Designed miniproteins, single chains, continued (2). Designs and how they scored, part 30

Each design is a single chain, and the fold is of that chain. pLDDT is the mean over its residues in the fold that is shown.

## One batch from the design tools (miniprotein)

Design m5017
Fold by ESMFold2-Fast:
Structure m5017 (fold): chain A 79 residues (1-79)
Amino acid sequence: SAADALREAMAAWLARATPEQRAAAEAVLARIQEIIIEARENNDPEGGFERLRALAAEVADPEFRAILERWIDLAKEAF
């Protein structure tokens, strides 16, 4: 499935990521969690997805950014 392919891509990226890249990714994932919680509390899924897309666009690592953008697309389709 597309979700399985993304999970494999993320695992592969993490396996070769430097400590600096992992720290940056952890910071981004923490912000994603905050956006999801806020969107849920405000019953604003559209605003949540807009903020997730904006966050992904600011990610410096192009491979990690691409994985996040595909994950957001799949999450939006499942919603």
Scores: mean pLDDT 85

Design m5018
Fold by ESMFold2-Fast:
Structure m5018 (fold): chain A 64 residues (1-64)
Amino acid sequence: DRLEMQAFGLRVMINNGFNYSLAAKELSKLYGISEQEALDLIYETLNDDELLEQSFKIIDEKYY
């Protein structure tokens, strides 16, 4: 579930030209977390190569 949240945040950012604030708002709205928590999840994913790779795999499998 956490990995799916991270994958969703990454997908939104890629699709909107890396607008972190918009991605955080959409993630917050969908999962019922704060915008700050959503933003922290986005930054965590971007700064961890393993999480980034896992997130891309989830995006490929579930959204394509």
Scores: mean pLDDT 76

Design m5019
Fold by ESMFold2-Fast:
Structure m5019 (fold): chain A 119 residues (1-119)
Amino acid sequence: PMPSEKDILDALILMTRGVGDVAVRNGANPHLEEAYVHLHAGLMHLQLGDVDGAIEEIRKAIEYVKEALKTSSAKELLEQALEAAERALRHAEAGDVDAAKAELRRARQYVLQAQQAEL
């Protein structure tokens, strides 16, 4: 028996979570690690055609970016990440999957740059 596409996705999300947990233990910003994980999960859900799952993950990512904005020194990068994540959410809700994926990749890149700037 081969694993389902959902089982593969769940494993990839868990692996991404493990990397984030290691970074947090080494003094990385936990809200930025959570934002990255949820943006990546949203992108993976869209790649598998699970739009509802992607919307849930994007909403969680937006919450973590907003929390990071309260304490981060990388505010300009995080404001750009928030705008991209909010555009991704609107595109996903409209069923514009390719546009949503593009905006999630942009948001993820801004979060990664903000995280690296704080390390």
Scores: mean pLDDT 80

Design m5020
Fold by ESMFold2-Fast:
Structure m5020 (fold): chain A 105 residues (1-105)
Amino acid sequence: AGMEGILASFKADAERSVRNAEELLRRAKELEEQGDPRWGSYAAASLLLLGIAIMGGNKRAEELYKKSLPWLAESMKKAAEESKDPWRSELAEKGSKLLEERVKK
């Protein structure tokens, strides 16, 4: 009694964050296809929100992140290779591995 309402509230907030992340990610992919340099900012914001939700145990965020992370890692790697900055590519890969490891059961 009482605890159910608190848990339901936390779950609702997490679901809203995932929905917002889905919209940001969709926009990021659209911008990348158009060559708009803002795609990276939208993608980063989306994955940050998903990462926080994943750390909170949200299954939907885990699934969306797993599906989207390879795309982001490749897109960031391509951008880093064009900038001739291997640190940016390694940052994307390490971030990918860290969150995937935390999601793995």
Scores: mean pLDDT 70

Design m5021
Fold by ESMFold2-Fast:
Structure m5021 (fold): chain A 110 residues (1-110)
Amino acid sequence: SPYLEVAELIEKAIEALKKGDIESAIKYLEKALELAEKFGGDKAKEVIEHLRKALEAAKKGDIKKALVHLAKALLAVARLLLADPTASKEEILRAIGYALRAIGLLLDYE
């Protein structure tokens, strides 16, 4: 699923920001945004919006704002995965994990 690839890139961006590696975070964010725009269609509008806001915040050095928008993007991707009736058991479990991680970030930074 292209949504799993987007979620993985969002996670890499989050970990890079937590380490203060803004340059790597921007690269992961740009890749996540490109994939979401290419494969997500109309269903990915919320994911794309939060990825764009996260990228803008990261470029300005606003780590807290970038993490909040990355968490919202990750939660939106998790909802798309959970709404897919063809999703495998493994994809459902990963989606639940992404949702819980996103909620944890929102509690810490929002």
Scores: mean pLDDT 87

Design m5022
Fold by ESMFold2-Fast:
Structure m5022 (fold): chain A 71 residues (1-71)
Amino acid sequence: AQKLIDEAGKLLVQNRLAEALEKLREALAVPGLSDEEKRRIRMLLHGIETGALMQNRPDLAEEARELRAQL
């Protein structure tokens, strides 16, 4: 999961929000996530939600919110 989380972080910095969200969705599908990995995913999902709202992408903001609720 760490590689997917790192890739999502890089995509978020590049403002590639939909791709970052997809990497985090893949990371969440991995069984046995550590508390640190869950914390990092939660942080990145919050970043995607904020970025999506600033870009007038409520669809992406909603998907990020839904994934955070599953943590």
Scores: mean pLDDT 84

Design m5023
Fold by ESMFold2-Fast:
Structure m5023 (fold): chain A 89 residues (1-89)
Amino acid sequence: AKPTVRGLEFTETKLVLEVTAPEDVEEVRLLVRKKGSDTWTLVAEGGPGVHRFTIEGKKGETYTIRLEVRRKGSDKWEAAYPPGTYTFT
């Protein structure tokens, strides 16, 4: 099944996401890339179940957010969703 993502908190310096990984997922990971950078940064990872992931930024910064999953029995990461963007305001 597909992980679900819900926004919990939106501040000038933090975006807090609730990520629910179904039992057929071995691991989920949250990656961010700052606008103008080619470097992805691992923010958080976790197993099946409910997770609270925090992305930190500065007012006016835009980040591309990527959620990836690794399925039970697989060593490969796949995109759970198309990348989204968030701007801290």
Scores: mean pLDDT 84

Design m5024
Fold by ESMFold2-Fast:
Structure m5024 (fold): chain A 58 residues (1-58)
Amino acid sequence: MKELTVTVPLPSSISAEAAAEEAARALEKQAEAMGLKVVDIRTESTATEVTVTALAEA
């Protein structure tokens, strides 16, 4: 099992929700490139950043 994280700084040209969706898609592609499957996704939003964390397994 591996943890993958992407953090997007705010303010951004897109909404925090859109940034979280893009980050989740990027993490899914990264996991697939590593031969892993995403089994859980967690999103945390603050005033200054959006952090998306994915748990992936072989």
Scores: mean pLDDT 78

Design m5025
Fold by ESMFold2-Fast:
Structure m5025 (fold): chain A 75 residues (1-75)
Amino acid sequence: SEKRAEYLRKVAEALERLAEGADPEEVAEELREKEKELLGFESEKIYDQVREAAALSEEELREYAEQARKLAEEV
């Protein structure tokens, strides 16, 4: 689960970047690459998930990032 924990930390970083106004397409591409490197597969769902996340408020994005970091400690 070390690779899964690392990926969840990358998800948290991505959510924090979206909260700071990062480009959703760039964030999605980076997460897809990390999913491939750490989990060994590629999912088209990441683009939809990041696009949906980009519609959230800064507060919600930071809350989800905190949840992802917490989950990373449990896996």
Scores: mean pLDDT 82

Design m5026
Fold by ESMFold2-Fast:
Structure m5026 (fold): chain A 78 residues (1-78)
Amino acid sequence: SALTERRVALTARARPLLEEAERVKAALLAAGRHEDVAEIDRLLQALSDAIRAGDEAAAEAELARLRALIARAKAELA
């Protein structure tokens, strides 16, 4: 189905960022930055919901938000 194809494509596009998010979360937890971890978890949930719905526009928006948050967190951890 078109929905299954969209979910597969969106999941594939998200995978590298999801893997990076898990590494950044581990570093934030080690640094005691629990609120930043919670913010990443909220965006991961929003992205998961968008992918499950097959909503490409929502998924792209949440990917952009997650990428920006990860970039900020990495800069602050450096």
Scores: mean pLDDT 89

Design m5027
Fold by ESMFold2-Fast:
Structure m5027 (fold): chain A 131 residues (1-131)
Amino acid sequence: EKSKEYIEKRAKELEEKFKDNPLVVEAIKHLKEGMLYALEGDYEKAVEHFERAIKLLEEAYKKNPDDKDIAAFLASAYTRLAQLYVDAGELEKAREWAEKAYEIAKKHPDNLKVRSLAEYALLLVRLAERA
């Protein structure tokens, strides 16, 4: 209800922000679907949509490696997939995606948003590994 409305509102705002980048717009649609499936508890469909979104964002980032907004969005997508794998108990996969977020942070050391997302993803994995 409120969470679904928030996801849909944020997706529309991001589609407007990135309207000139069709790869990012398509990725936003898959991120929205992935978040909605995760909210409904459909883990397998959530993972499928998140992986599709990440592939599109990786293509967009490769074309625009200095774009701070694309870098932050890619790091956010990696962090969300790492969180989903933590929730599923798939800690090795969660770690791989958290480390991918950290590699983006290393390439953008002055981007505090990317750094915060990567540090959060690694913290989630480390806390889960101790549980």
Scores: mean pLDDT 84

Design m5028
Fold by ESMFold2-Fast:
Structure m5028 (fold): chain A 100 residues (1-100)
Amino acid sequence: SLKEEIEKVKAEAEALRTQLRDYYAQRFLKKMIEAAIEGYKNGLSEEDLLKKIRDIQEEIMKEFENPDKDPEVKAMYDQLKAAETKRKELENKLKEIESK
């Protein structure tokens, strides 16, 4: 049914959002581990390390807001946009059928 197709597309969109969140979470974690190892080797203070972590957070946030700069991330955003467009089209079609 159209309702089943809408629920399927919603689930696909939610899975893509989760995948994007996991991608950025893993990227952030990797950069934090690298910064901690480098900080340990160079004798960085806790204050300097915390500043580096904040800078990494800001960098990742800017990347999240500008997905077009990463081809893999752009592909995931394009898939999410396509899923949301399909959901909207199916919901409009369902409304037209229910109005008759």
Scores: mean pLDDT 80

Design m5029
Fold by ESMFold2-Fast:
Structure m5029 (fold): chain A 69 residues (1-69)
Amino acid sequence: SLENLLAALEEDEAITEEALKELEKEIEELKRLGLPVSPILETQYLLVKAMLDNTRARKEEVEEKLRES
């Protein structure tokens, strides 16, 4: 059902938000220490951010469908 799909997307959003938050902490600590951010860490950050953006977009589409019918 759309309701079950929404619940799954909300869970995925929460997990991805926490992962992004931890990566942001790592990057900010490196910046605080004046150390370069590795290309691998930067790529991980961008990937997780893109995953979160995609999950949020899908969630909005499901929420709209639930409101319309």
Scores: mean pLDDT 87

Design m5030
Fold by ESMFold2-Fast:
Structure m5030 (fold): chain A 75 residues (1-75)
Amino acid sequence: MEQEEEEKLLEEVERRIAALPPEARELARRGAEAMLNKDVAGLRAIHEELKATFDPETVALIEYEANRMALEALA
């Protein structure tokens, strides 16, 4: 069942996001703000900082959270 698989993935993602250090959550928030402000230079700087500081899996989680925050701000 596709829905069941999606629910399990969302639960794992949410759990990992909740376990992120405050610094990672702050970068997600800044990413969301840059997206809302269409600050392309800021987005590039944040992406470079993420790649320098965190592993690829953690970077993906931070990017996911930033996109989620930006979408919620538009709703």
Scores: mean pLDDT 78

Design m5031
Fold by ESMFold2-Fast:
Structure m5031 (fold): chain A 67 residues (1-67)
Amino acid sequence: LTEEQRRKAAERLRRVLETYNLPQEVIDEVVEMVLEGASPEEIKEKLIEAGLPVAVAEAVKREIEKL
C-alpha cells in the first residue's frame, strides 16, 4: 500500500470503529498501527485484545484487505 492508500484506510477504519462505540484510545491506537504499516492480521489481533467480538475484528480485517 502507498502512504496515501494507508491514510485512506486509516480514515475508513476510524469511521468503522466509531460505529462500534469503542474507546477513543483504542481507535487512535489501531489507526496509528495502520499508518505505521501494521498488517490486517495484527490489527485484528489488537481489536480482539481490546475486547471486540471476533466476528467484528474479522470484518474490519477484511475491509483493510480490500485496499
Scores: mean pLDDT 75

Design m5032
Fold by ESMFold2-Fast:
Structure m5032 (fold): chain A 71 residues (1-71)
Amino acid sequence: MLEEARKLLEEGKRLYQQGMALIRQGDATKDRQLILRGIGLVLRGIGLAFDAKLLAEKAGDEELVKEAESL
């Protein structure tokens, strides 16, 4: 369970960071498609972090819960 929560959080962080980078890049280049792709990745990353938080709460891992909340 904790291993699954950690993997979901790591994947969520990756997608969130990639999405934010694409949004910034698209804004700088005026590329709406790049911004939309970035938004999609951010939303997926947030969803995975939420799932990780729920699993961490059930397992009693306060540190992992706080880490998931920071996303």
Scores: mean pLDDT 82

Design m5033
Fold by ESMFold2-Fast:
Structure m5033 (fold): chain A 73 residues (1-73)
Amino acid sequence: SDEALEELVVRISNLYGVTLDEAAIEALRRVLAAAGGDVDRVLAVLDELGPEFVRQLKENPEATAARLIELLA
């Protein structure tokens, strides 16, 4: 849902002190869909990848989303 995506974006921005652009937000929409809309599952996978993931999500959103989706499987 759009509400779950907004929650995920806000929580990532607060945890890592970053602003996500439209491309990164759309990449996260696909990740959230793969997680069945479960924000906490996405955040758990993010925690495994660490703060470097947020930089990668901003610089290379498509490849970073693909990696997250693979880890959610």
Scores: mean pLDDT 82

Design m5034
Fold by ESMFold2-Fast:
Structure m5034 (fold): chain A 92 residues (1-92)
Amino acid sequence: SLPSVEELREAMEARLAELSSTRSPEEVEALREYMELSIEAVELARRGAPREELREILEKLLEMVIKNHKPTEEEIKHAREEMEKLVEELVA
């Protein structure tokens, strides 16, 4: 059900190309960084990386979302809750 890392990278490049028509260069750069970290998180999870490594990369993703997308406090809380659930499910 999860796409391969190669498929994720191809999808990322296609999406960034589309977004470059409607988003600023700074926004596209931030989205690239976010997507690269997201792909790294998937790769780490796929490899059975330890809980600490998964949490670290997911925290970096959340920090980028907060900085670039200015989510509400409720959205940040929900994202952290989902992150902890994901880490526990992947370690189990």
Scores: mean pLDDT 75

Design m5035
Fold by ESMFold2-Fast:
Structure m5035 (fold): chain A 84 residues (1-84)
Amino acid sequence: MEELKPEEELKLWKEELEKGPNIVASLYLLAYKYVTTKDEKYIEQMKKLLKESFPEATDEQIEENVKRMLEVVAEKLGVEMPEL
């Protein structure tokens, strides 16, 4: 299978969100917005969404998941990982 370009993957994530609630697609869209805009509000939205979905998760676990998603998006876009 041909590997999808980052822009094509972002389009698929947006289409999945339009079909119904999808936390994974929502998180990756927020990660993309942060990596491209550097606006801290998207990090806060990611943390809030993760905490609402996994209320038992520690703040450390939430931050680790946010960082992992940001690393994936930054790698796919070929840009430097932002400092958290």
Scores: mean pLDDT 71

Design m5036
Fold by ESMFold2-Fast:
Structure m5036 (fold): chain A 68 residues (1-68)
Amino acid sequence: TVDPDAFAAELVAAGVSFDAAQRVRDYLRNGGRLEDLARLGPEALADALKTSVADAQKVIDRARAELA
């Protein structure tokens, strides 16, 4: 089980916007899975998080790192 607050803090430290990191935190708090974030394409995730493709790629990379 991932800590949603700790994961969001890591995203902010990696340069992801606070708004996008908050949406990821809320997704995880509502039963969303890191495995699903790691599988998404960066464009689809960027649309879902209302953020840049670059920020979405950072979320995917962080999720993959947590699952390794």
Scores: mean pLDDT 85

Design m5037
Fold by ESMFold2-Fast:
Structure m5037 (fold): chain A 82 residues (1-82)
Amino acid sequence: SLREELERIVEEAKEKLDETTAARVETVADAAILLYEQKNIKGLKYKLEEVKEYAKTQSAEAQEILKRLAEVMEKMIEELEE
């Protein structure tokens, strides 16, 4: 499930990234899960743009994890628009 994919991304971020960036990934993933369960497409799109902007300021390793987070959020939006 998309929720399980986000939970795996959060655990990987905690293992590989600094504490501040990992905490940001966890906060965004938790928000994305809640918005997805609420079917809040506009909220998910807003958070997706925040993730893309945040990723621009991060290390290459963090950008790879944030890109996968964004890809799961994009899939959430696609499923809700069906």
Scores: mean pLDDT 86

Design m5038
Fold by ESMFold2-Fast:
Parts: structure tokens; C-alpha cells; sequence
Structure m5038 (fold): chain A 61 residues (1-61)
């Protein structure tokens, strides 16, 4: 879906993780997106950015 792709691309821009990987993680373990961004890229997500991940996870559930 277009909305899933759009959210994945927005999260990708914020975290540095590829959109396809964002979608995979959102389907299997959405909490891993924030953890991976922090551990591998040194990026700490804001509440607003975490909201985007929750929205993506809802659309994929």
C-alpha cells in the first residue's frame, strides 16, 4: 500500500535504515527499529518519530 511505503520512507529518512528493512522490522518486531537506530547509527527517536513507527505497525498488523 502507498501509505505503508510512505511511512517506511519517512522512518528511513529519520533513522538511516532502508525502507524495506523498516517494513520487515515493523512486521516482526517494531521495537527493534528504535533500538537498531540507536545502537548502529547513534540516532535516538523522538516521541513524534516513535508515533510514525506505531502507525506503520498498525497498518501492517
Amino acid sequence: DEEIRRLAEEISELTGIEPEEIIRLAKTNSEAIGARAQTELGVVLSEEEQRLIRELSRLLS
Scores: mean pLDDT 78

Design m5039
Fold by ESMFold2-Fast:
Structure m5039 (fold): chain A 93 residues (1-93)
Amino acid sequence: DPYTTTMKQRVEEALLKLGIDPEKAREASSVIVLLWLADENVSVDEIARALQTLSGLSPKEAEKAANAVKPIMEELRKQREEDGKQSLEAGRS
């Protein structure tokens, strides 16, 4: 899935920019992909909790990460929806 690959890469890059450990950033990016596939409307609080319990982020790191990641998840969800709509419109012969 190209959207999950893009999500994982963008999330990892965003977490690295926040100064999160590279190993934790990679693990967190995988957690975010799983959350996004399970519930595309997942809240910032749910993301932060998952990052604390599954990726070993501190409460402060998880809060910063969740706030940085939520916009990325929303952008990719909208892009996926728009790509689907454009494909249906472009398929007009």
Scores: mean pLDDT 79

Design m5040
Fold by ESMFold2-Fast:
Structure m5040 (fold): chain A 68 residues (1-68)
Amino acid sequence: SMMDIQTKISIKISDLTEQIRGRSLDESRAIIEQRKEEFKKEEKDPEAQELGLSSFDQVLRVREQQHA
């Protein structure tokens, strides 16, 4: 269900946020892009893939704003 997908994505976003904690912007970008590529390979549902990828992009945007 969409709720299950949102829960799965939320867990991945939480893990990603912890993984990039204390890292440089360049390191954070590399990690986020790797996680996006992994997610594209694992998730074949177009709607779930779009939701997940947009959520990863939001994490990157927040990091970029913190370094602006």
Scores: mean pLDDT 83

Design m5041
Fold by ESMFold2-Fast:
Structure m5041 (fold): chain A 65 residues (1-65)
Amino acid sequence: SSEIEKLEKERDELQEKYRKKAEEKGKDLRENPVSPEEGDKVTLEEVDEANKALEPLHKELAKLL
């Protein structure tokens, strides 16, 4: 259905957005190294933010599938 296609497209676009952010953050951390503790925290926060952003879309898709 068009509704499922819309949600899947939004999910894919959001996943790609966070993938690019993670790549850019990884490059920044390589050029400007921080403590291992700070680097780990930044990485975990990026993953958490992506998961939280995607959760509503996963729930909506689950209702329609």
Scores: mean pLDDT 77

Design m5042
Fold by ESMFold2-Fast:
Structure m5042 (fold): chain A 85 residues (1-85)
Amino acid sequence: LKRVEEVIEKIKKALSEEDKERLRKLSEEYRKETDEEKKKKLEEEAREILLEALRRAGVSEEELEEIKRLLEEVKKLGEEYLKEL
């Protein structure tokens, strides 16, 4: 997960204070939400905020595609890990 951690660091640096607050709120709502359709909408909204921040920071389109794929893998890996716990 080294590349994922580096990507997360880049995202954290690219995010404004307002973006971080919005993402924190979305994350909290996502944790409380049980409806699958609403969860997917929250995920899409969070991803859009992250991608917009990265675009503003000057990340290339090729790197954005890689980040998008990594975000999906991270989500799936997190779900599997929590299942094992």
Scores: mean pLDDT 69

Design m5043
Fold by ESMFold2-Fast:
Structure m5043 (fold): chain A 52 residues (1-52)
Amino acid sequence: SMEELKLAVALATADHTEDYQELVRFLSDPKLLERFQKERPELREAIEKARA
């Protein structure tokens, strides 16, 4: 779901941003999303489930 995706990305980018709008911008860039999945492998499952 979208809400779970927002949460998963917030956890992945906690060190850089807390604003949901900024997180959505990062999600819109496929390269940035790929980097987050690589940098936070522990959150990969959460991100994948949230996208469904």
Scores: mean pLDDT 57

Design m5044
Fold by ESMFold2-Fast:
Structure m5044 (fold): chain A 57 residues (1-57)
Amino acid sequence: SIQDQLALQQSEERGQRYADLVLPELSERVKKAKSLDEQEQLSQEAAERYRELRLSE
């Protein structure tokens, strides 16, 4: 639906803002993550920090 498409676009925009604010720290950690377990942990941490960013808006 249009609402689902708008939600995806808003999510992408928030992702871009998140990348601009948190990218330097996450970038270093992502480069070191080569295992699935490490990628999963980083995904969870990224999701948590993204959620906190949303609460700060």
Scores: mean pLDDT 64

Design m5045
Fold by ESMFold2-Fast:
Structure m5045 (fold): chain A 111 residues (1-111)
Amino acid sequence: MAPGVVAVAGEVDGRPALLLRVHGPFDAAQAAALVEAARAAPDAEHIVVDLVHATSVDDAGVAAIAEVHALARSRGASFTVLVPESLAPRVVPALVAAGVPAEDIVVVPTA
């Protein structure tokens, strides 16, 4: 799949949900797309950022995830970020330092 951010609208327990899937390198260009996709879905009560198919996450990517987390909090929405085990040693501490609580971070096994 080409690198990019794919936004999927859905429902969890009959409530609006937004799944933001990141493919390939999560750099400044994709970071901007992630934030814009989250802003475009103001009615989402659950926001999930899926990094399972991300190959890397730079400082811009970490900042974008933290911005989406803050946006979800400001709206009273729940937030979860899925981080692959291969990226977890670098990405998890950076997300926590950027203000994303450890309980909102889920480490998933790499395929």
Scores: mean pLDDT 83

Design m5046
Fold by ESMFold2-Fast:
Structure m5046 (fold): chain A 88 residues (1-88)
Amino acid sequence: SNELIEEIIKKLEEIKKKVEEGASPEELIKGLEEILKYAKENNASQELIDLIEHTILLFKDLVEAGLLTREVAITMLDNLIEELKKLL
């Protein structure tokens, strides 16, 4: 539902704020995994679930490569938020 997507966007904006305030890559990934669990528990569409899962995978890959900066994390979160807004 649109209400579910709006709540997920709100949760992503809260994570973005924590990243801007110095949250670690581990805290970021944990927060995203909690949002994914919330989406699954609330019967989110497969398209929505896939977008969140793909973003988590990209973050994990960037952490392993030593490439996850605050700027990259914020950009990726903004991109996910914009993709979710297209589903509204």
Scores: mean pLDDT 88

Design m5047
Fold by ESMFold2-Fast:
Structure m5047 (fold): chain A 94 residues (1-94)
Amino acid sequence: MKPKMIILEFYDEELGETIIEGFVASSEEELEKAKKEIERKKKEGLLKKYVIVEANERILALLEQAYALGDTDPEAAIAARQEAVELLRELLEK
């Protein structure tokens, strides 16, 4: 099945700045969970933008790399996640 990306732009009160987060939903259950998180952030008044798009292969590969390296190389996992966030920002702006 074709995975989907959920991209959120919201204000993070702890960081004092707007951040972008991305989720990959590979099943309907994961997509429903992501939609509930969107609804929660909307109710809190912190959500600025969101989009649901088909997964971009490069972003998907970066998120998979971050997940796979999380246990063995946390620094590389963070780097991959940061690169993914930059690409997610481009999708959110389109």
Scores: mean pLDDT 75

Design m5048
Fold by ESMFold2-Fast:
Formats: structure tokens, sequence, C-alpha cells
Structure m5048 (fold): chain A 84 residues (1-84)
């Protein structure tokens, strides 16, 4: 599950960067944070995972809002089709 979630997050961040280049920094922070959360959870460090989630919350919210935009959704579907 962590690997699938991480890959989906990476593709989603790439879609945001492609459609909304101004969000590249936020998308990068969100992707790095998601990877760190997955690593912390695999190590059994739930408190560390929660701390990282709080740290990246603003970046995640910006990316999450961007993912609701039709342009970003189309780009995400294109990247998923290309990855397959």
Amino acid sequence: MFENGRRAAELAMEAVIEARPELEEAARRAAEGIARIAEALEAGNEEEAEAIAREIREALERVEEALKEPEVEKKAKELLAKEL
C-alpha cells in the first residue's frame, strides 16, 4: 500500500507541476513529506508520521485544491495512462 500511495502521490504532484508551475515548490514539499510519512509508518513511528503531516499540511492543502481543477485532473489522468 505505501508504494502504491507514494507512486500515486508522485504522479499527482507531477500533474500539479505541469498544469500549475507556480506550485512546484509546494508540490515538491508535499511529495517529499508523503514519502517521509510512508517511511515513518513502515518503521512504526506514528508520532513522527503525524508530525511530518502537520509540517506539510499547508503544502498538501494547496496541492489538494489544485488537484480539484479540471486542467490538473486531465494532466493527472494523462500521466497515469503514460505510467501504465
Scores: mean pLDDT 75

Design m5049
Fold by ESMFold2-Fast:
Structure m5049 (fold): chain A 86 residues (1-86)
Amino acid sequence: SELEEFERKLAKEVEKGYEEILREVLEKYGELSEEVRKLMEEAGEHSPLAQLRAIVKTKEGGVRDEILRKVKELNAEIEKKYKEWL
């Protein structure tokens, strides 16, 4: 169905969005790369969203605020696409 096809495309865009946010954060805050690797090994979870969630839960200040801002922007774009499709 067109709805299922649309939802699959949006799910892929959301995943790519989280991957891009994670990439930008790790580039800017390179010291987090090793910490994130260890957290993901301990949790047995490797998705970009899980990595971003781990950073937000364990870090304070600028890196946390930047992740939350970027996630909010991504969510707004996805909501806009849903409303435009409906």
Scores: mean pLDDT 76

Design m5050
Fold by ESMFold2-Fast:
Structure m5050 (fold): chain A 62 residues (1-62)
Amino acid sequence: SSLEGMVKQYIKNPKGMKSRLKSAQQGINQLKQNNSPENQIKQAQQVYDNVKTAIKKAQSKI
C-alpha cells in the first residue's frame, strides 16, 4: 500500500521523508495564499496527514 511504501522510505531515508513533510506543509500554505478551491486544500492536507502518519508508524518500528 501507499502507506507501507512511505514507511519503508522513512526507514531507508528519514531525511528525505522529513523533507516531504515540509514540502507538503509548504504546498498547503501556497494553496491557501493563492485562494485555491477548498477541495484542493483538503486534498493537500490529507497528503500531509498521510506522510506524518507514515513517519510516526516508521518511528514506532525502530
Scores: mean pLDDT 80

Design m5051
Fold by ESMFold2-Fast:
Structure m5051 (fold): chain A 100 residues (1-100)
Amino acid sequence: SMDALKQQIVDLYNDLQNKFPEQKDLITETQQQILDLMDEMAKTSDPRKKAILFTATMLLNIGTEYDLLLKISDPEKQKEVQEKFKQINSLLSQYADLVF
């Protein structure tokens, strides 16, 4: 369900906030913006608008991943960031498939 995918995305962002408390504000802001874009995507019936909103969610998530990777010097922690964002991107793609 769409609600289950949203909850999984929220859980992944919450895990990132707990593991990277120094970057909590950036992660929280990204989470809120992604959730807002997902809601807009579900509300529109225009497939072009859905595609633009989906592209915006993906670009925002990629941008936040790169910002975090620049701020984190530990290679194991960088790998964890990359893994979590890959999972979020997969869930966002699954959400898009349900709302398209």
Scores: mean pLDDT 88

